# Designs tried in a protein design run: designed miniproteins, single chains, continued (4). Part 91

Each design is a single chain, and the fold is of that chain. pLDDT is the mean over its residues in the fold that is shown.

## One batch from the design tools (miniprotein)

Design m15146
Fold by ESMFold2-Fast:
Structure m15146 (fold): chain A 94 residues (1-94)
Amino acid sequence: MSEQIDQVVSAYQTLLEEEGLLTEENIKKQVAFLKTYLNAYPEAVPVLLAHGADGLLALQQCLAEVSPLYDSGKIKSSELFPTLHQCLQEHLAS
């Protein structure tokens, strides 16, 4: 599991670096957040790996949708990971 989490995290970091839209500091923050999320929801790892680049893009979209809800106070920190997980499941549902 740890090696697979590191694989997903590394692939996501590469995606963010290739897009060139974020500072190095912001990439590090998103990578740390993703690692924490995948350790809490390890069942997301095989789903993201199975979807490859599409899985990483869905993750990026869900983070963009969920982050404003957290920043505006509409969801609490305890709701952040469940809301992200729900979004990701909806985007990657077969």
Scores: mean pLDDT 79

Design m15147
Fold by ESMFold2-Fast:
Structure m15147 (fold): chain A 69 residues (1-69)
Amino acid sequence: SISSLKEQIKKLKEQMDKVVEQGKADSKKALQTGDVMEVFLVLTDYSGQYVELKAQISKLEREIKKLEE
């Protein structure tokens, strides 16, 4: 149902928020090493996770659109 798909999107958005917060925390720790490349690698890894979750949300949004047509 559309309601079930919207609930799944909500859970994925909550997962994205967790990825952002963890990425910020790990980036701060990496910055303490004095190596800017370590910060870049951490940000790159978390950005990848964020993009993957966003792709899952887009798939579910397309399913909702088909049901609304």
Scores: mean pLDDT 83

Design m15148
Fold by ESMFold2-Fast:
Structure m15148 (fold): chain A 60 residues (1-60)
Amino acid sequence: SSETHANNASKLLQDQLLKMGVPEEKAKEAGQKVKDTGLQSGGDNLSISQSVQQQVDELK
């Protein structure tokens, strides 16, 4: 489901950010933003991917 895709993208993003030294609080916040994008876009894969990239670019 679209919700499952957004949730998986959120988890992978959080793991990546933690490996890059981003604090857990900020990693969880970024993951929540990706999940919110998934809900607002109706699970659009491109929107979810763009949200992930934006969070990585902001927090790297």
Scores: mean pLDDT 79

Design m15149
Fold by ESMFold2-Fast:
Structure m15149 (fold): chain A 87 residues (1-87)
Amino acid sequence: SPLEERALAVLEELRAFFADDPEVVRLIEELEAALRAGDLAAAGRLHARLEERALELMAGLSPEAQTEVARLLVELGALLGELEDRA
């Protein structure tokens, strides 16, 4: 699915901002696995945890990185919503 491929690409972009945080990396890996398995309920729960953790860590990023992370989180939420609507 083009939506799934874009969601996976957004997750890899998010990983680059938080590569040093093992919890974010694990949440991204679990969310990627849920998406590949078609488990949209698990993907939604993992997205909520990823967003919460990313927001905690955003204060340590540059203003430019904060803007890009916020954009990626909004895009990810929209893509997951579209995947649920099409399931």
Scores: mean pLDDT 87

Design m15150
Fold by ESMFold2-Fast:
Structure m15150 (fold): chain A 83 residues (1-83)
Amino acid sequence: KEIEEKAEKAAEEVKKKLLEKGISEKHAEIAANITKEMVLSKVEPDDYIKEIVKNTLIALGMSEKEAELAAEIIAEAVKKVLE
């Protein structure tokens, strides 16, 4: 389905960007999976949702700075697909 293909593409883009920023493969994969689920669920990345994503990434082992960066990259990728 088109939405599933867009979700996978957005997830790979997020993973690539995070790896380029020096985030580990494990954490980049976690962020990619969150991106995929947000696209499939059509969750719009407003400020409230970005804060939830950031806190989720911290709980999954990212530092606060890494989680903030990842949440921003995830939000941009999801917004691009859902527009």
Scores: mean pLDDT 83

Design m15151
Fold by ESMFold2-Fast:
Structure m15151 (fold): chain A 77 residues (1-77)
Amino acid sequence: GVLDELLALIALIAAERVLDELTKDKKVLSKEVKVDGPVVTITVKTDGGTIKIVVDALKRKIVVEENGKVTESELPV
């Protein structure tokens, strides 16, 4: 439905924004994007290591895994 599509879009925009901030000083070697309803997962390989970003727009959560460190935060919407 329209709400599911909007949640997916919100999650994708948030995930891409987080990715831009985390990779602003890094070279991105590969990028994979997965969309599963309200959950968007972006996995990138950089010259500094691997970054995985998971945004769940329904739960309003952002999970970032960078070089084995996991950080959770709230989606600011």
Scores: mean pLDDT 82

Design m15152
Fold by ESMFold2-Fast:
Order: C-alpha cells, then sequence, then structure tokens
Structure m15152 (fold): chain A 100 residues (1-100)
C-alpha cells in the first residue's frame, strides 16, 4: 500500500513509538536514550521544513534504533528487540493510514 504520510502523521508515529519504547524497554536506559535522540533528530528535520520524504525519515529512525539495539544487547536479544520495534512502527503506520 503506497500512501504518503504527512509530516504531522510522521511526528505522531515517532512520538507514540518513543512512548511505547520507554515503557517496554524501561530497563534499557541507553537504548531508550539512543532512540529518543533519533526521534528528536527526525522531528527537528520535519520542523525545519527540509525532509525529502517522511518514509525516508522513518527508515533512518528505524535503522538508528536497530543499531542501538545491537550495541546495547547481545545478538539474540538485539534481534528480538529490532523485530518488536519494527512491528510496532508498522502497526502505527498502518493505524495512521487507516485513520486517513
Amino acid sequence: KTVVLTDEQAKEILDRLLAWLEEEFSDLPALVAAVRAARDAAIARLDAGSPYSTGELLLEFLLRAHAAARRELDPAAAERASQRITARLQELVDEAKAAA
């Protein structure tokens, strides 16, 4: 399904994903801090009015989150965390598209 997300939808998705991650990974403060930094960077780009694509920003965010998981966790735990983060992001994207 090829639907372009608005900047407002992308911000909402990032905000909700970070809130979920802060609850689910509250025992991993370094991972949460790295993901928060990635979210803040993405929001700053959107606020500057210079993002090339909302999908591109969400992908950059996801790649940074996966990199943080690999740094902070053992390989098996990092893989599971990455899968959970990816699945939650997809749920939020699908919700935003269904609501529009």
Scores: mean pLDDT 75

Design m15153
Fold by ESMFold2-Fast:
Structure m15153 (fold): chain A 73 residues (1-73)
Amino acid sequence: SSEESLKMLDEGAEKALEKARENIAAGGPSKASASFMAPDGVEVTFEAELVELRVETRGYRKRDFLVRLVVEE
């Protein structure tokens, strides 16, 4: 169902972000991925990458994680 798909996406994104944070804390790359097998047998891969966002205000910067979804059939 669509609710199950959303749950899967949320869990995959959280796992990828968690791995990216762990990698950064350990001095590793700002990218991480996690794979999840959907009930229909399609493998879904989540990629997380640290992205630095700039605000054109007096010297403010924010870092956050950009998550991408990749589906392999």
Scores: mean pLDDT 58

Design m15154
Fold by ESMFold2-Fast:
Structure m15154 (fold): chain A 69 residues (1-69)
Amino acid sequence: MEEIEKIIEQIARSAAEGVVAAKELAGREMSEEEREEVFERYRKSLEEKLDEPDFQESLKVIKGEASNP
């Protein structure tokens, strides 16, 4: 089911971008390679947790977060 994989990727990307943005705001610049590593780490962790039913419910909640004020 590729749809779930797409959601995982989107969440991982958002999380990685959030980390990068927070680091940059703190005056720490991350290289493009570091950004990709953070993204890959989150994606891998999320894929491992995908097997848990509770995590699948959490994914549905998280995907509803488009933009925070």
Scores: mean pLDDT 69

Design m15155
Fold by ESMFold2-Fast:
Parts: structure tokens; C-alpha cells; sequence
Structure m15155 (fold): chain A 98 residues (1-98)
């Protein structure tokens, strides 16, 4: 499905089934921690300096790279998280985008 700016997504590696990890800290970016900030960009709500570029591969699968370092993190399936609109996550999204 098409993602919109402000969508909260889950990013899961297609080879391992593991969640996306912060390229800076190595911490797991769980469901509700990743927001779409542009047509081909996502970032962590907890690590605002960690911006990731999305290169389309097939359907909802993207090659994810760290914008700052150029590190290739692999291929990830991105899924919109409906429950991510819980109050704390929505407040964090509004802070990022507002």
C-alpha cells in the first residue's frame, strides 16, 4: 500500500524476520518507533538524527540505507501499524512533523 507522511510503520528484514535496528545505537526500532517523513524516507521517533532512505525493490519491500552514513541495512518489508495512533505515538509524530 502507498505510505503517507506521518504514517507509523514496522520495518522487518525480509531475510531474517528481524526488526530494523538503529544504525547509530544498534537498538531495535519496534512497531510504533518509525515514522514516514517523505515519499522515500523514514526515521526513528527516538533517534531523530537517524534518517533512512527507501529504495523500492518490489511491492512493500524496500532497500533501507542510513542517509548520514550511507550504510546499507538490507531489504525490509514496511507495514503500516494501525495501533501506532495511540496517544503517545501520535504526540511524537506531531512533534516530528509539526
Amino acid sequence: SAFKVGDVVEAVNVETGEPLKSATTGEVLDAGDIVVIGPNEIRSLNHPEDVYALTPVEGDVFRVTNVKTGEDLGRFRLTVVPDAFARPVQEAVDRVLG
Scores: mean pLDDT 74

Design m15156
Fold by ESMFold2-Fast:
Structure m15156 (fold): chain A 76 residues (1-76)
Amino acid sequence: SGAEYLERLYNLDMESLKEELLRNKESVELMSALLVHHKPITEEDLKKNRELAKELASKPLPEVEKVLREKILEEL
């Protein structure tokens, strides 16, 4: 399920999670789908999550973890 994939991403170590998000654009899109409360992904949702991925790429690991945890909790 989508929730299982999100939990998998959440439980990765922070370096692996950052690599997963940057390497696999589908991961960002899938996270968007999971975080949209069972509605179809909009183009705005995808853009927002891609900007988050870009932001995370430039941040140190502790800040990446904080941002991802906050986003996951806000949408679940």
Scores: mean pLDDT 57

Design m15157
Fold by ESMFold2-Fast:
Structure m15157 (fold): chain A 69 residues (1-69)
Amino acid sequence: MTKEEVEELIEELENAILNKDLEKAKEIAQQLLKSDLLDEEQKKQLQEIVNAKNMKEAWEAYIKFLGLL
């Protein structure tokens, strides 16, 4: 996965979170987890988005993920 593809997926993740689309947010987080450009702490927050039971949990994990960028 290229740097440009990672940046595009992060923008798509932001849009999914802002639109409260939990299913799309999880799909994009799973795609980002396949990248070797992200560290273990970033991937941990992406995994929390994938495992989120509701938008509140996905939002909390997303905010932590942004803090690691």
Scores: mean pLDDT 86

Design m15158
Fold by ESMFold2-Fast:
Structure m15158 (fold): chain A 83 residues (1-83)
Amino acid sequence: MPTTQQLIDQQIARMQERLEEMRKLGKDDYAKEIDRSLKQFQDFAAKYQASKDPVEQAVYLAAMTVLSAEVDVLYNIALREEE
C-alpha cells in the first residue's frame, strides 16, 4: 500500500516528466514556471517530513496540493496552445 512519502515521490516524478515535456516542446516560459513550482513542492515536502505537528503537516500537504494543481493547469494550457 503506498505511503504518503511514496505518493509525494510519485507526484515529484510526474512534475519532472511534465517539465521535460515542456522543454522538448520549446515551451521555455511554461518550463520555467513548472520548475519553480516543482522546487517549491520539494521544499514543502522536506518541511512535511521534518514536522512533528499534525496541523503543520496538514498545512504543508495543502500547499503541495495547490502547487501540484498549478503545474497541472500550466501543463494543460501549454498543450492547448499546441492544438
Scores: mean pLDDT 85

Design m15159
Fold by ESMFold2-Fast:
Structure m15159 (fold): chain A 58 residues (1-58)
Amino acid sequence: TIEKAGEAAKKAAEEGDAAGAATASYQRGLHGSPEGLEGMKAGTAGDAEKAAELALKG
């Protein structure tokens, strides 16, 4: 679910897990969120906090 993906991204950011944040953002993007797709790119680049923030928007 979108809400669980957002919470997973937030937790990953708190732990410094960029890959986890990217995965959660990707799931948001699959549900039609442009912010989710941008968050996936940020997390892949190692910016877990930005990935989590974008995943929670949408």
Scores: mean pLDDT 67

Design m15160
Fold by ESMFold2-Fast:
Structure m15160 (fold): chain A 60 residues (1-60)
Amino acid sequence: SAMEHLRELEERTQPLDFAAAKFSEEAQKRNVPPYVRLKITMLAFEGKLEEAKELLEKAG
């Protein structure tokens, strides 16, 4: 089914999804404002891990 195919694609892209999830969780633990948390998560998902880390450190 289409749903099974999408699940397999998500599993194959898991490293970027995992990084984005970790940054989102860390930003929440540091009480970063929701709008900034979204920016950090988007940067991580785009593979801009250095920019995501810098924003997290400045905002957290």
Scores: mean pLDDT 71

Design m15161
Fold by ESMFold2-Fast:
Structure m15161 (fold): chain A 84 residues (1-84)
Amino acid sequence: SQQLHQQGLQRMQQGDYQSAVRLFQQSIRLSNGQDVDSLTNLGAALMRLGRYQDSIRYAQRALSLDPNNVSSRALLYASQTLLR
């Protein structure tokens, strides 16, 4: 749902990354796992929580659906760089 995605983005802006994760997961389920934007933003929220391996997995999932998605590629690079 676009509404759940927008609520997730609002939680990201507030620094409430745990609530953002839940909202993006709900949006992804409603899209049957095909919402590239919610997959990318879920990965971004996970990165902010220090969950870099989980972030990489969701960035890779987004890229499997849209290989040319600039935001998903940027997220993958950032998460890999932060993974020690």
Scores: mean pLDDT 88

Design m15162
Fold by ESMFold2-Fast:
Order: structure tokens, then sequence, then C-alpha cells
Structure m15162 (fold): chain A 137 residues (1-137)
């Protein structure tokens, strides 16, 4: 589940940094969702986790976070609400979460994705562009 969260956020970062087109972003998002569904992480399962969380019921933290990342990728959740919910669930800031996801992706052999996530964490912490953050890595 955490590998999918890392891929989802790296896809958003790549789009924001201008490294991929809107068309390529949509293709990669659809491919990611298809792979998640094949592994049993279905849209229905993510929705059920988000509904349980919203209702104050016991929830799977990794499923809820993954659901929030997918909603952010689809443009269904404002940046402010996404940041607030991530902090509420994890007790961590967005830069801390991106660094944690980068570590997960690096251990999974996805060093390209890890570097991009670390760059975005640095950009957020220093209030600089992703391009400037990449030069500092």
Amino acid sequence: VKVYAGEAMALLVAKKAGLISDEEFEQRLEELLKRMEADGVTPEKLRAALQAYGAGKPFDKDLVLTGLYIEKLRGLIPDFIFEMEVRRITGKSLPEIYKELADVMEKAGRTDVARLLRAYAKALEKNISIEEALKEL
C-alpha cells in the first residue's frame, strides 16, 4: 500500500515540476489505479476506508492515506484540506510524510521516485521551487 502512495505522490510532483504532460499524467494515473485494483486495493475499498475515517469508526491508516492521495491526484480535494487531514491522521507535516514515502520507495528500488519526493519535501520546507530543490540534492 505505501508503495502505491509513494508512486501517486511522485506522479503529482512530476506533473507540478513539468516533467510530464497532462496526457502522460492521466495515462500513468489510470495505470496506477489498474495495478492497485489487481492487488486488491480497489476504489470501493479505498472509499470504504475514507467513509469509516469520516464517521469516526476504526480505520486502516495506510488505506485512508492512499485514498486521500488518489483524491488529491484526481483534483477532488483542496490542498488545504489534504494537508489538514494528513496531519490529523499521521501527526506529521507534508514534508515529513514525503520524506517517509521517499524512504519506502528507495527500499523498493525506486530511487528515481525517492529523489523526486525528497526534492518536493525540501521545496515545501524551504519555500522554494522543485527545480531549485533538485539542484540542492
Scores: mean pLDDT 77

Design m15163
Fold by ESMFold2-Fast:
Structure m15163 (fold): chain A 83 residues (1-83)
Amino acid sequence: DLAALRALTPREREVLDLVAAGLSQRQIGRVLGISRGTVSRHIRRLLAKTGAADREELGRLYIRALLKRGVGLPLSPVEAALV
């Protein structure tokens, strides 16, 4: 799971951060300045790379990674969304 997160491209990491933060595909597209279709393609690749079943599972997987360490992982600042 954590190893799969390190295999992500910079754009996929950005999309994963926002997915884990609870943003919808529409909101992610607005934040990153890309179309919803592009966001969907990135999510599909994330699902394939991580083995997650859905975007909700992606977020849960990321949160589990944060919880295993407590706070602050070198992979992504997703904790900022949970505050």
Scores: mean pLDDT 69

Design m15164
Fold by ESMFold2-Fast:
Structure m15164 (fold): chain A 83 residues (1-83)
Amino acid sequence: MTPEQKAAALYTAAAINMVGGLTSTDLGLRVPELRDRYFAESEGDLDAALANADKTEAVDPALGAAMRARVEAARAEVRERAA
């Protein structure tokens, strides 16, 4: 793994953890307007993580695919908690 690949993986993990932390906040889930805004902000973080997965895939296709799968799993988890 190159230093750039390692940095991209750490950024993706940090973005997923940030989304998970926000989802655990009672305020974001109890107020519909805050919940909708929270999910919109989470989608932005996940989109940034997907961009890093694309950059990683250009040099390591297997690692890039794994990062993309983790981002999609995190997006599904955020949406499931909204239901």
Scores: mean pLDDT 58

Design m15165
Fold by ESMFold2-Fast:
Structure m15165 (fold): chain A 70 residues (1-70)
Amino acid sequence: MDEEVRRRVAELLADPAVSPREAFARAAQLGARLADNDVEATNRLLLVAARAVEELTGEPLPAVVGGLDP
């Protein structure tokens, strides 16, 4: 599951027209589907998507995710 979300972020960010926020949002939507309504798994995969965007773009998590609270 985590690797699928990371791969999706990388695919989305390969398109220069896709913003880091858009890549995060689309990868997070995939993560929610993979979690199948498990709230803890969804939150974990949201964090995985946010970290993948940070790693690939160099932008810190708060700037990418717009103030996601812990």
Scores: mean pLDDT 72

Design m15166
Fold by ESMFold2-Fast:
Structure m15166 (fold): chain A 79 residues (1-79)
Amino acid sequence: ANGEALAADPKGLTPEARAAGIETSMRMIGYGVMRASGMSGQQVMDVHPDSPYLARDLAVVTGLSLDQAEERLRRNLPL
Protein backbone atom coordinates (compact mmCIF):
# COMPACT_ATOMS: atom_id res chain seq x y z
CA ALA A 1 0.00 0.00 0.00
CA ASN A 2 2.56 2.60 1.15
CA GLY A 3 5.78 1.42 -0.50
CA GLU A 4 6.64 4.94 -1.72
CA ALA A 5 9.54 5.32 0.73
CA LEU A 6 11.30 2.35 -0.92
CA ALA A 7 11.15 4.04 -4.35
CA ALA A 8 12.04 7.47 -2.90
CA ASP A 9 15.32 6.29 -1.32
CA PRO A 10 17.02 4.03 -3.91
CA LYS A 11 20.57 4.65 -2.56
CA GLY A 12 19.79 2.89 0.72
CA LEU A 13 18.21 -0.19 -0.86
CA THR A 14 19.32 -3.44 -2.46
CA PRO A 15 18.65 -3.77 -6.23
CA GLU A 16 15.74 -6.14 -5.45
CA ALA A 17 14.15 -3.71 -2.98
CA ARG A 18 14.58 -0.80 -5.44
CA ALA A 19 12.95 -2.79 -8.26
CA ALA A 20 10.04 -3.80 -6.02
CA GLY A 21 9.48 -0.19 -4.90
CA ILE A 22 9.57 1.13 -8.48
CA GLU A 23 7.17 -1.58 -9.70
CA THR A 24 4.73 -0.82 -6.85
CA SER A 25 4.84 2.91 -7.67
CA MET A 26 4.27 2.27 -11.39
CA ARG A 27 1.32 -0.05 -10.66
CA MET A 28 -0.23 2.57 -8.36
CA ILE A 29 0.18 5.27 -11.03
CA GLY A 30 -1.54 3.03 -13.61
CA TYR A 31 -4.37 2.29 -11.17
CA GLY A 32 -4.78 6.02 -10.49
CA VAL A 33 -4.89 6.88 -14.21
CA MET A 34 -7.66 4.32 -14.80
CA ARG A 35 -9.58 5.70 -11.80
CA ALA A 36 -9.15 9.24 -13.20
CA SER A 37 -10.71 8.04 -16.48
CA GLY A 38 -13.98 7.48 -14.56
CA MET A 39 -13.61 3.85 -13.53
CA SER A 40 -14.37 2.63 -10.00
CA GLY A 41 -11.77 0.63 -8.09
CA GLN A 42 -13.85 -2.50 -8.71
CA GLN A 43 -13.99 -1.82 -12.47
CA VAL A 44 -10.20 -1.30 -12.56
CA MET A 45 -9.62 -4.62 -10.77
CA ASP A 46 -11.91 -6.39 -13.27
CA VAL A 47 -10.22 -5.05 -16.45
CA HIS A 48 -6.61 -4.28 -15.47
CA PRO A 49 -4.31 -7.16 -16.54
CA ASP A 50 -2.01 -6.40 -13.57
CA SER A 51 -4.79 -6.52 -10.94
CA PRO A 52 -3.30 -9.67 -9.27
CA TYR A 53 0.03 -7.84 -8.91
CA LEU A 54 -1.69 -4.84 -7.28
CA ALA A 55 -3.25 -7.15 -4.69
CA ARG A 56 0.07 -8.99 -4.20
CA ASP A 57 1.99 -5.73 -3.67
CA LEU A 58 -0.52 -4.51 -1.08
CA ALA A 59 -0.52 -7.90 0.69
CA VAL A 60 3.31 -7.97 0.91
CA VAL A 61 3.53 -4.40 2.25
CA THR A 62 0.62 -4.64 4.73
CA GLY A 63 0.80 -8.31 5.78
CA LEU A 64 -2.81 -8.90 4.69
CA SER A 65 -3.93 -11.96 2.75
CA LEU A 66 -4.30 -11.63 -1.02
CA ASP A 67 -8.11 -11.68 -0.69
CA GLN A 68 -8.08 -8.92 1.94
CA ALA A 69 -5.68 -6.79 -0.13
CA GLU A 70 -7.89 -7.19 -3.22
CA GLU A 71 -10.98 -6.09 -1.24
CA ARG A 72 -9.13 -2.95 -0.07
CA LEU A 73 -8.19 -2.04 -3.65
CA ARG A 74 -11.81 -2.46 -4.79
CA ARG A 75 -13.16 -0.31 -1.92
CA ASN A 76 -10.45 2.37 -1.62
CA LEU A 77 -7.24 3.48 -3.30
CA PRO A 78 -4.34 2.17 -1.14
CA LEU A 79 -2.33 5.40 -1.64
Scores: mean pLDDT 64

Design m15167
Fold by ESMFold2-Fast:
Structure m15167 (fold): chain A 68 residues (1-68)
Amino acid sequence: SMDEIRQLVVQMFKATADRSGYQVEADILQKRNAPESQIQQLKDMADQYKDQYNQLLAQLDSLDAQQQ
């Protein structure tokens, strides 16, 4: 339904925003020569949100296939 599509799009938007936030924080800390472990943790968090986005996209594609 349109409501299900809207909910998925909102969740995808939030995942993208969170991913972007962690990427920006990692870049700032890297420029400040922060410990590599801290930078890697932020990159790992960004990757988790990337995976979440991809999973939500797969759900959206499944709904589109059902509705044709």
Scores: mean pLDDT 86

Design m15168
Fold by ESMFold2-Fast:
Structure m15168 (fold): chain A 106 residues (1-106)
Amino acid sequence: EKLELAKKALELAVEAARLALREVEGPPAALIDEIRALADRALAAGLAAAEAAGDKEAILELEELAGIVDLLIAVLNYLRKKFGESETPERVRELLKQARELLEKI
């Protein structure tokens, strides 16, 4: 159950980053930092749970999701530097709230 919650939180962080990439011309530094912080927390919790369970496939899935987050954050930082900072859409904030709520259950 902890593994499922952590994986879902990491997936929500990926979704938030992808939505920010589509909807935000210049994502604010605070948004990028929140996505990174939530993804890092989800990855740490997920890896700990997967290692405790001996679930090697889950470890690989979590590592793949983390790689996707790193790539998206790099692109978001580039867009912030190029276009400045604009407002964060409500849907992106909702996804981050959902990720945080899942992590609080761990």
Scores: mean pLDDT 88

Design m15169
Fold by ESMFold2-Fast:
Structure m15169 (fold): chain A 91 residues (1-91)
Amino acid sequence: SEEERRRREEIERNVELIMKGLDIDGDGVVTEEEIREVLREGGASEEEIEAVLAEFREIDVNGDGVVTREELLEAALRREEARRRLAELLA
């Protein structure tokens, strides 16, 4: 649907915003502090920032504060797919 498409685009936009702000050296590596700063500069709310950081902490099993772009995007898209399936089951 249009709404599902727009939500996915919003997730992709947030990941792109993080990557653009950090000017990564080609490995697409990001830190928690850099994510917070980039999203805040991009106009994200505190609630949106905390949601992204909660996901970051789930991906960062080692607690070194580092996640790749691919891992962040995959996790975000995985959550969107789960939400879509739930909505479909409830219809």
Scores: mean pLDDT 66

Design m15170
Fold by ESMFold2-Fast:
Structure m15170 (fold): chain A 71 residues (1-71)
Amino acid sequence: MEAKIDEIAALRRRLVTLAPESPEFQALAARAEALVRELRRWLAAEQNPQVRQQVIDLWRQRNQEIEAEVA
């Protein structure tokens, strides 16, 4: 899951540098949305609360890093 969270973060950083009308923006936005859906499904299925909390904390950390970077 860490690799998927890192991929979402990289896609979000790239999306803010692209024109919304570009085919690249559309493709990367669709990929990011698909990965977020996979993460949400994984979290819903995870029965170990410690593992679930670790993934949630990592997701929050990556989001805070991106928000600080893009303002």
Scores: mean pLDDT 79

Design m15171
Fold by ESMFold2-Fast:
Structure m15171 (fold): chain A 86 residues (1-86)
Amino acid sequence: GDIEKALEYAEKAIEYAKKGDLEKAYEYIVKGGMALMKALDKQGKVAEGIGILLRAIGDMIDAVRNKDAELAIKTAEELKKIAESL
């Protein structure tokens, strides 16, 4: 379901961030955050899901612009932890 997709995409984002492919990490964070938002929407928490997605996107834009692999890894790991908590 959406939770399993969010977890899979978050894991791929971690993999690409660790490889220094921040553009691919960004792509998977967007996919994972959208899947997480859909999962949270089904629980009546769509506003919370939107907030998580927007923060993750903002952090990843900064990571890509600054070539900050540590921020990208941290962002992807935070998304994975949220998906695992659902």
Scores: mean pLDDT 87

Design m15172
Fold by ESMFold2-Fast:
Structure m15172 (fold): chain A 83 residues (1-83)
Amino acid sequence: SLVEKALELVEKYFNKEITEEEFLEELKKLGLDAAAFKAALDAAQREILRKYLAGEITPEEARELFYKTAKEIAKKLAEEKLG
């Protein structure tokens, strides 16, 4: 499914198996809005960094939240593409 392919790309990106440029190009090949993904991911990263700097979460929790949020963004974009 499109959702499974998008989630696989997020996993490869976070595991450093592919670059950010390659990841965004692969999202485009799937017909997903790579620019929208990047914008949403940047917004999520800023909010997670805010929580980390406020002492609300650990570095490990910040990494897990970022990965989880990236997967949620990818899933949402894939579901929106499917209708």
Scores: mean pLDDT 85

Design m15173
Fold by ESMFold2-Fast:
Structure m15173 (fold): chain A 81 residues (1-81)
Amino acid sequence: SPVEEAARNAIAYIEEHADDPSAVLAVARLFMGEARELGMPEERVAEYRARMDAAVAAGDIAGLKAIIEEMAREVEELLRA
């Protein structure tokens, strides 16, 4: 799945650059863009953005990864509907 691959790539990059909040935020933004292109409503993207921004601000890499996986799952469910 394109979104599952995008999520895996984003998570790998986040783990590699966990000490660089700007790089982490940039790749999280790229993943949000992919989810939007795959049909996630803007309101849902905004909700995930707020949660991801909070995780990045807190340095919560584990939480950010979990949010990305949750978002990817929601997009996959949307594509199967």
Scores: mean pLDDT 86

Design m15174
Fold by ESMFold2-Fast:
Structure m15174 (fold): chain A 79 residues (1-79)
Amino acid sequence: SHNEKKFEELMRRMDELFRELGDLINDPNATLEEIREKIEELERLIREMKEVADPKNEVQLEAIERAEGLVRKLREYAE
């Protein structure tokens, strides 16, 4: 369906953002502001994923829950 294709696209973008955030965290020249901005991008993306998710698709719901958990931990790390 259109929503499944959109969700898959958002999942790929989320994976890219997590990779970029990992690179920033390991970069001695990166600022906490840059890290927080990338976390905010992830939070917006996860919100969009929740809007297009199939409420009966357990795999999609588990992916969102996992992503929210990771973002929460990253937020605590970045303060």
Scores: mean pLDDT 85

Design m15175
Fold by ESMFold2-Fast:
Structure m15175 (fold): chain A 64 residues (1-64)
Amino acid sequence: SAAEALERERDDFVAGARGLLEQIKKSEKADPALSVAAALLYGMAGEHDLAREVLKVSDEKEKK
């Protein structure tokens, strides 16, 4: 069904964003491209709080 297709697509966006966030946390330097990509994927999944968290983690690494 269309609802099942949308649910799978949302899960794929969340999984992709989570992988990018983990990569950002393991990186020694901030990469704005990874942060934007992760935030956009969370945003497309409707996970606005997680998108904000990605930007916050990126900002903390940039200050180092």
Scores: mean pLDDT 77

Design m15176
Fold by ESMFold2-Fast:
Structure m15176 (fold): chain A 103 residues (1-103)
Amino acid sequence: GIKEQLEKIIEKLKKIAEKLKKILSGKIGDKIVKLVEEAIELIKELAKETDPTKVVGLSLRLIGIILDLERISKELSGEAKKLVEEAAELIREALKLALKIVS
């Protein structure tokens, strides 16, 4: 079901955050990891949420994180860029799943 798919996305995002912590340093690295970790917590809340209005609110917050990650990815290269782009795509998939709850 949708909850199980969201939980799989959370697991993949956790692995990406762990990889990013190993390869990134400084304030930019800290900001990227924080954005991915914030997305994980929002997706965990989406997996438990049954109120369509709250699902929309959580989804808007996730859109903000996607846009921030996409902007930052343009300044990155190599493995870090690929991991940030993969994180943004996984968050987009979580958003698509959440919208099926309210549709």
Scores: mean pLDDT 85

Design m15177
Fold by ESMFold2-Fast:
Structure m15177 (fold): chain A 69 residues (1-69)
Amino acid sequence: SLQKQAEKLREIAEKVEKGEMSPEEAEEELVKLGVLSPEQARALRESVELSGVPLSEALRTIATHLEGK
């Protein structure tokens, strides 16, 4: 479900923010779990690089969108 995908995104975002997971490991984990496609993961990385937003915040924003908020 989209809610479970959002929850997983928030968990990964928290691990990245705490330094328990690198941004690169987070990207690989999201692709492996089927939460993001490789193309979506690349688009997210490009968006983060352009905006200067931390990856953890970008992941939380996507999670909120998936929850329909």
Scores: mean pLDDT 77

Design m15178
Fold by ESMFold2-Fast:
Structure m15178 (fold): chain A 78 residues (1-78)
Amino acid sequence: MSLVQQFTIFGFRSIANLTLSDLILKNPSASENQKNQAVQLQKQTDQLLDSAKKDLSKVPVATNQINNITSQLNQLYK
């Protein structure tokens, strides 16, 4: 798979993470602790996106990190 194709998939996963983070932040039943963790995971997602945009060779490593963030956000969403 080309790096451009890998970046496209990475982009979709990153958008999903940002959406999950936003849902946690907008949930009135979420604790302050859950919201703080969602903010940190959102910042990590943004940093990984910025890094990958500047250097596409980082995409494979960043994809593993994005998948880990998705798992953490799913745990917080419950």
Scores: mean pLDDT 81

Design m15179
Fold by ESMFold2-Fast:
Structure m15179 (fold): chain A 83 residues (1-83)
Amino acid sequence: TLHVVLVAKDEAEGVEALLERILREAGDRPVHLTLIDAGSTDETVAVARRYAAENPNLTLTVIEAENEEEARELAERLREELR
């Protein structure tokens, strides 16, 4: 399984294309994506969840952070654990 940690804020228009790229690069490998939402006010999380539901090789975990600094710190810790 390929583990990916992504921080996003207000990326509703770009997140689907990014997830598609990650799946394309993973090929036949299952992907577990941890999306750390840094307090988006748009449909970023909803778009990501819908894309994951439509793609059987993608498992999505969403973690909500209060701000971009907290999201960045959490992402750094998770990337160390999942490498």
Scores: mean pLDDT 79

Design m15180
Fold by ESMFold2-Fast:
Structure m15180 (fold): chain A 63 residues (1-63)
Amino acid sequence: SRAERLRRRKAALERQIAVVDEQIAMMNANPDTPQSAIDSAQAARDQLQAELAKVDEELEKLA
């Protein structure tokens, strides 16, 4: 069903966000990491969060 495809996409996005969160945590733990690298990772996280919000909106409409 469409709901199953959206739930699968949500799970994939949540997994990708978790990976990016781990990367940001490791970058923050390393004082030699340039701020631009952290900023880029944060921008990627924000993009994934925006995609997740769209999926959540579509799932809510199917509830």
Scores: mean pLDDT 88

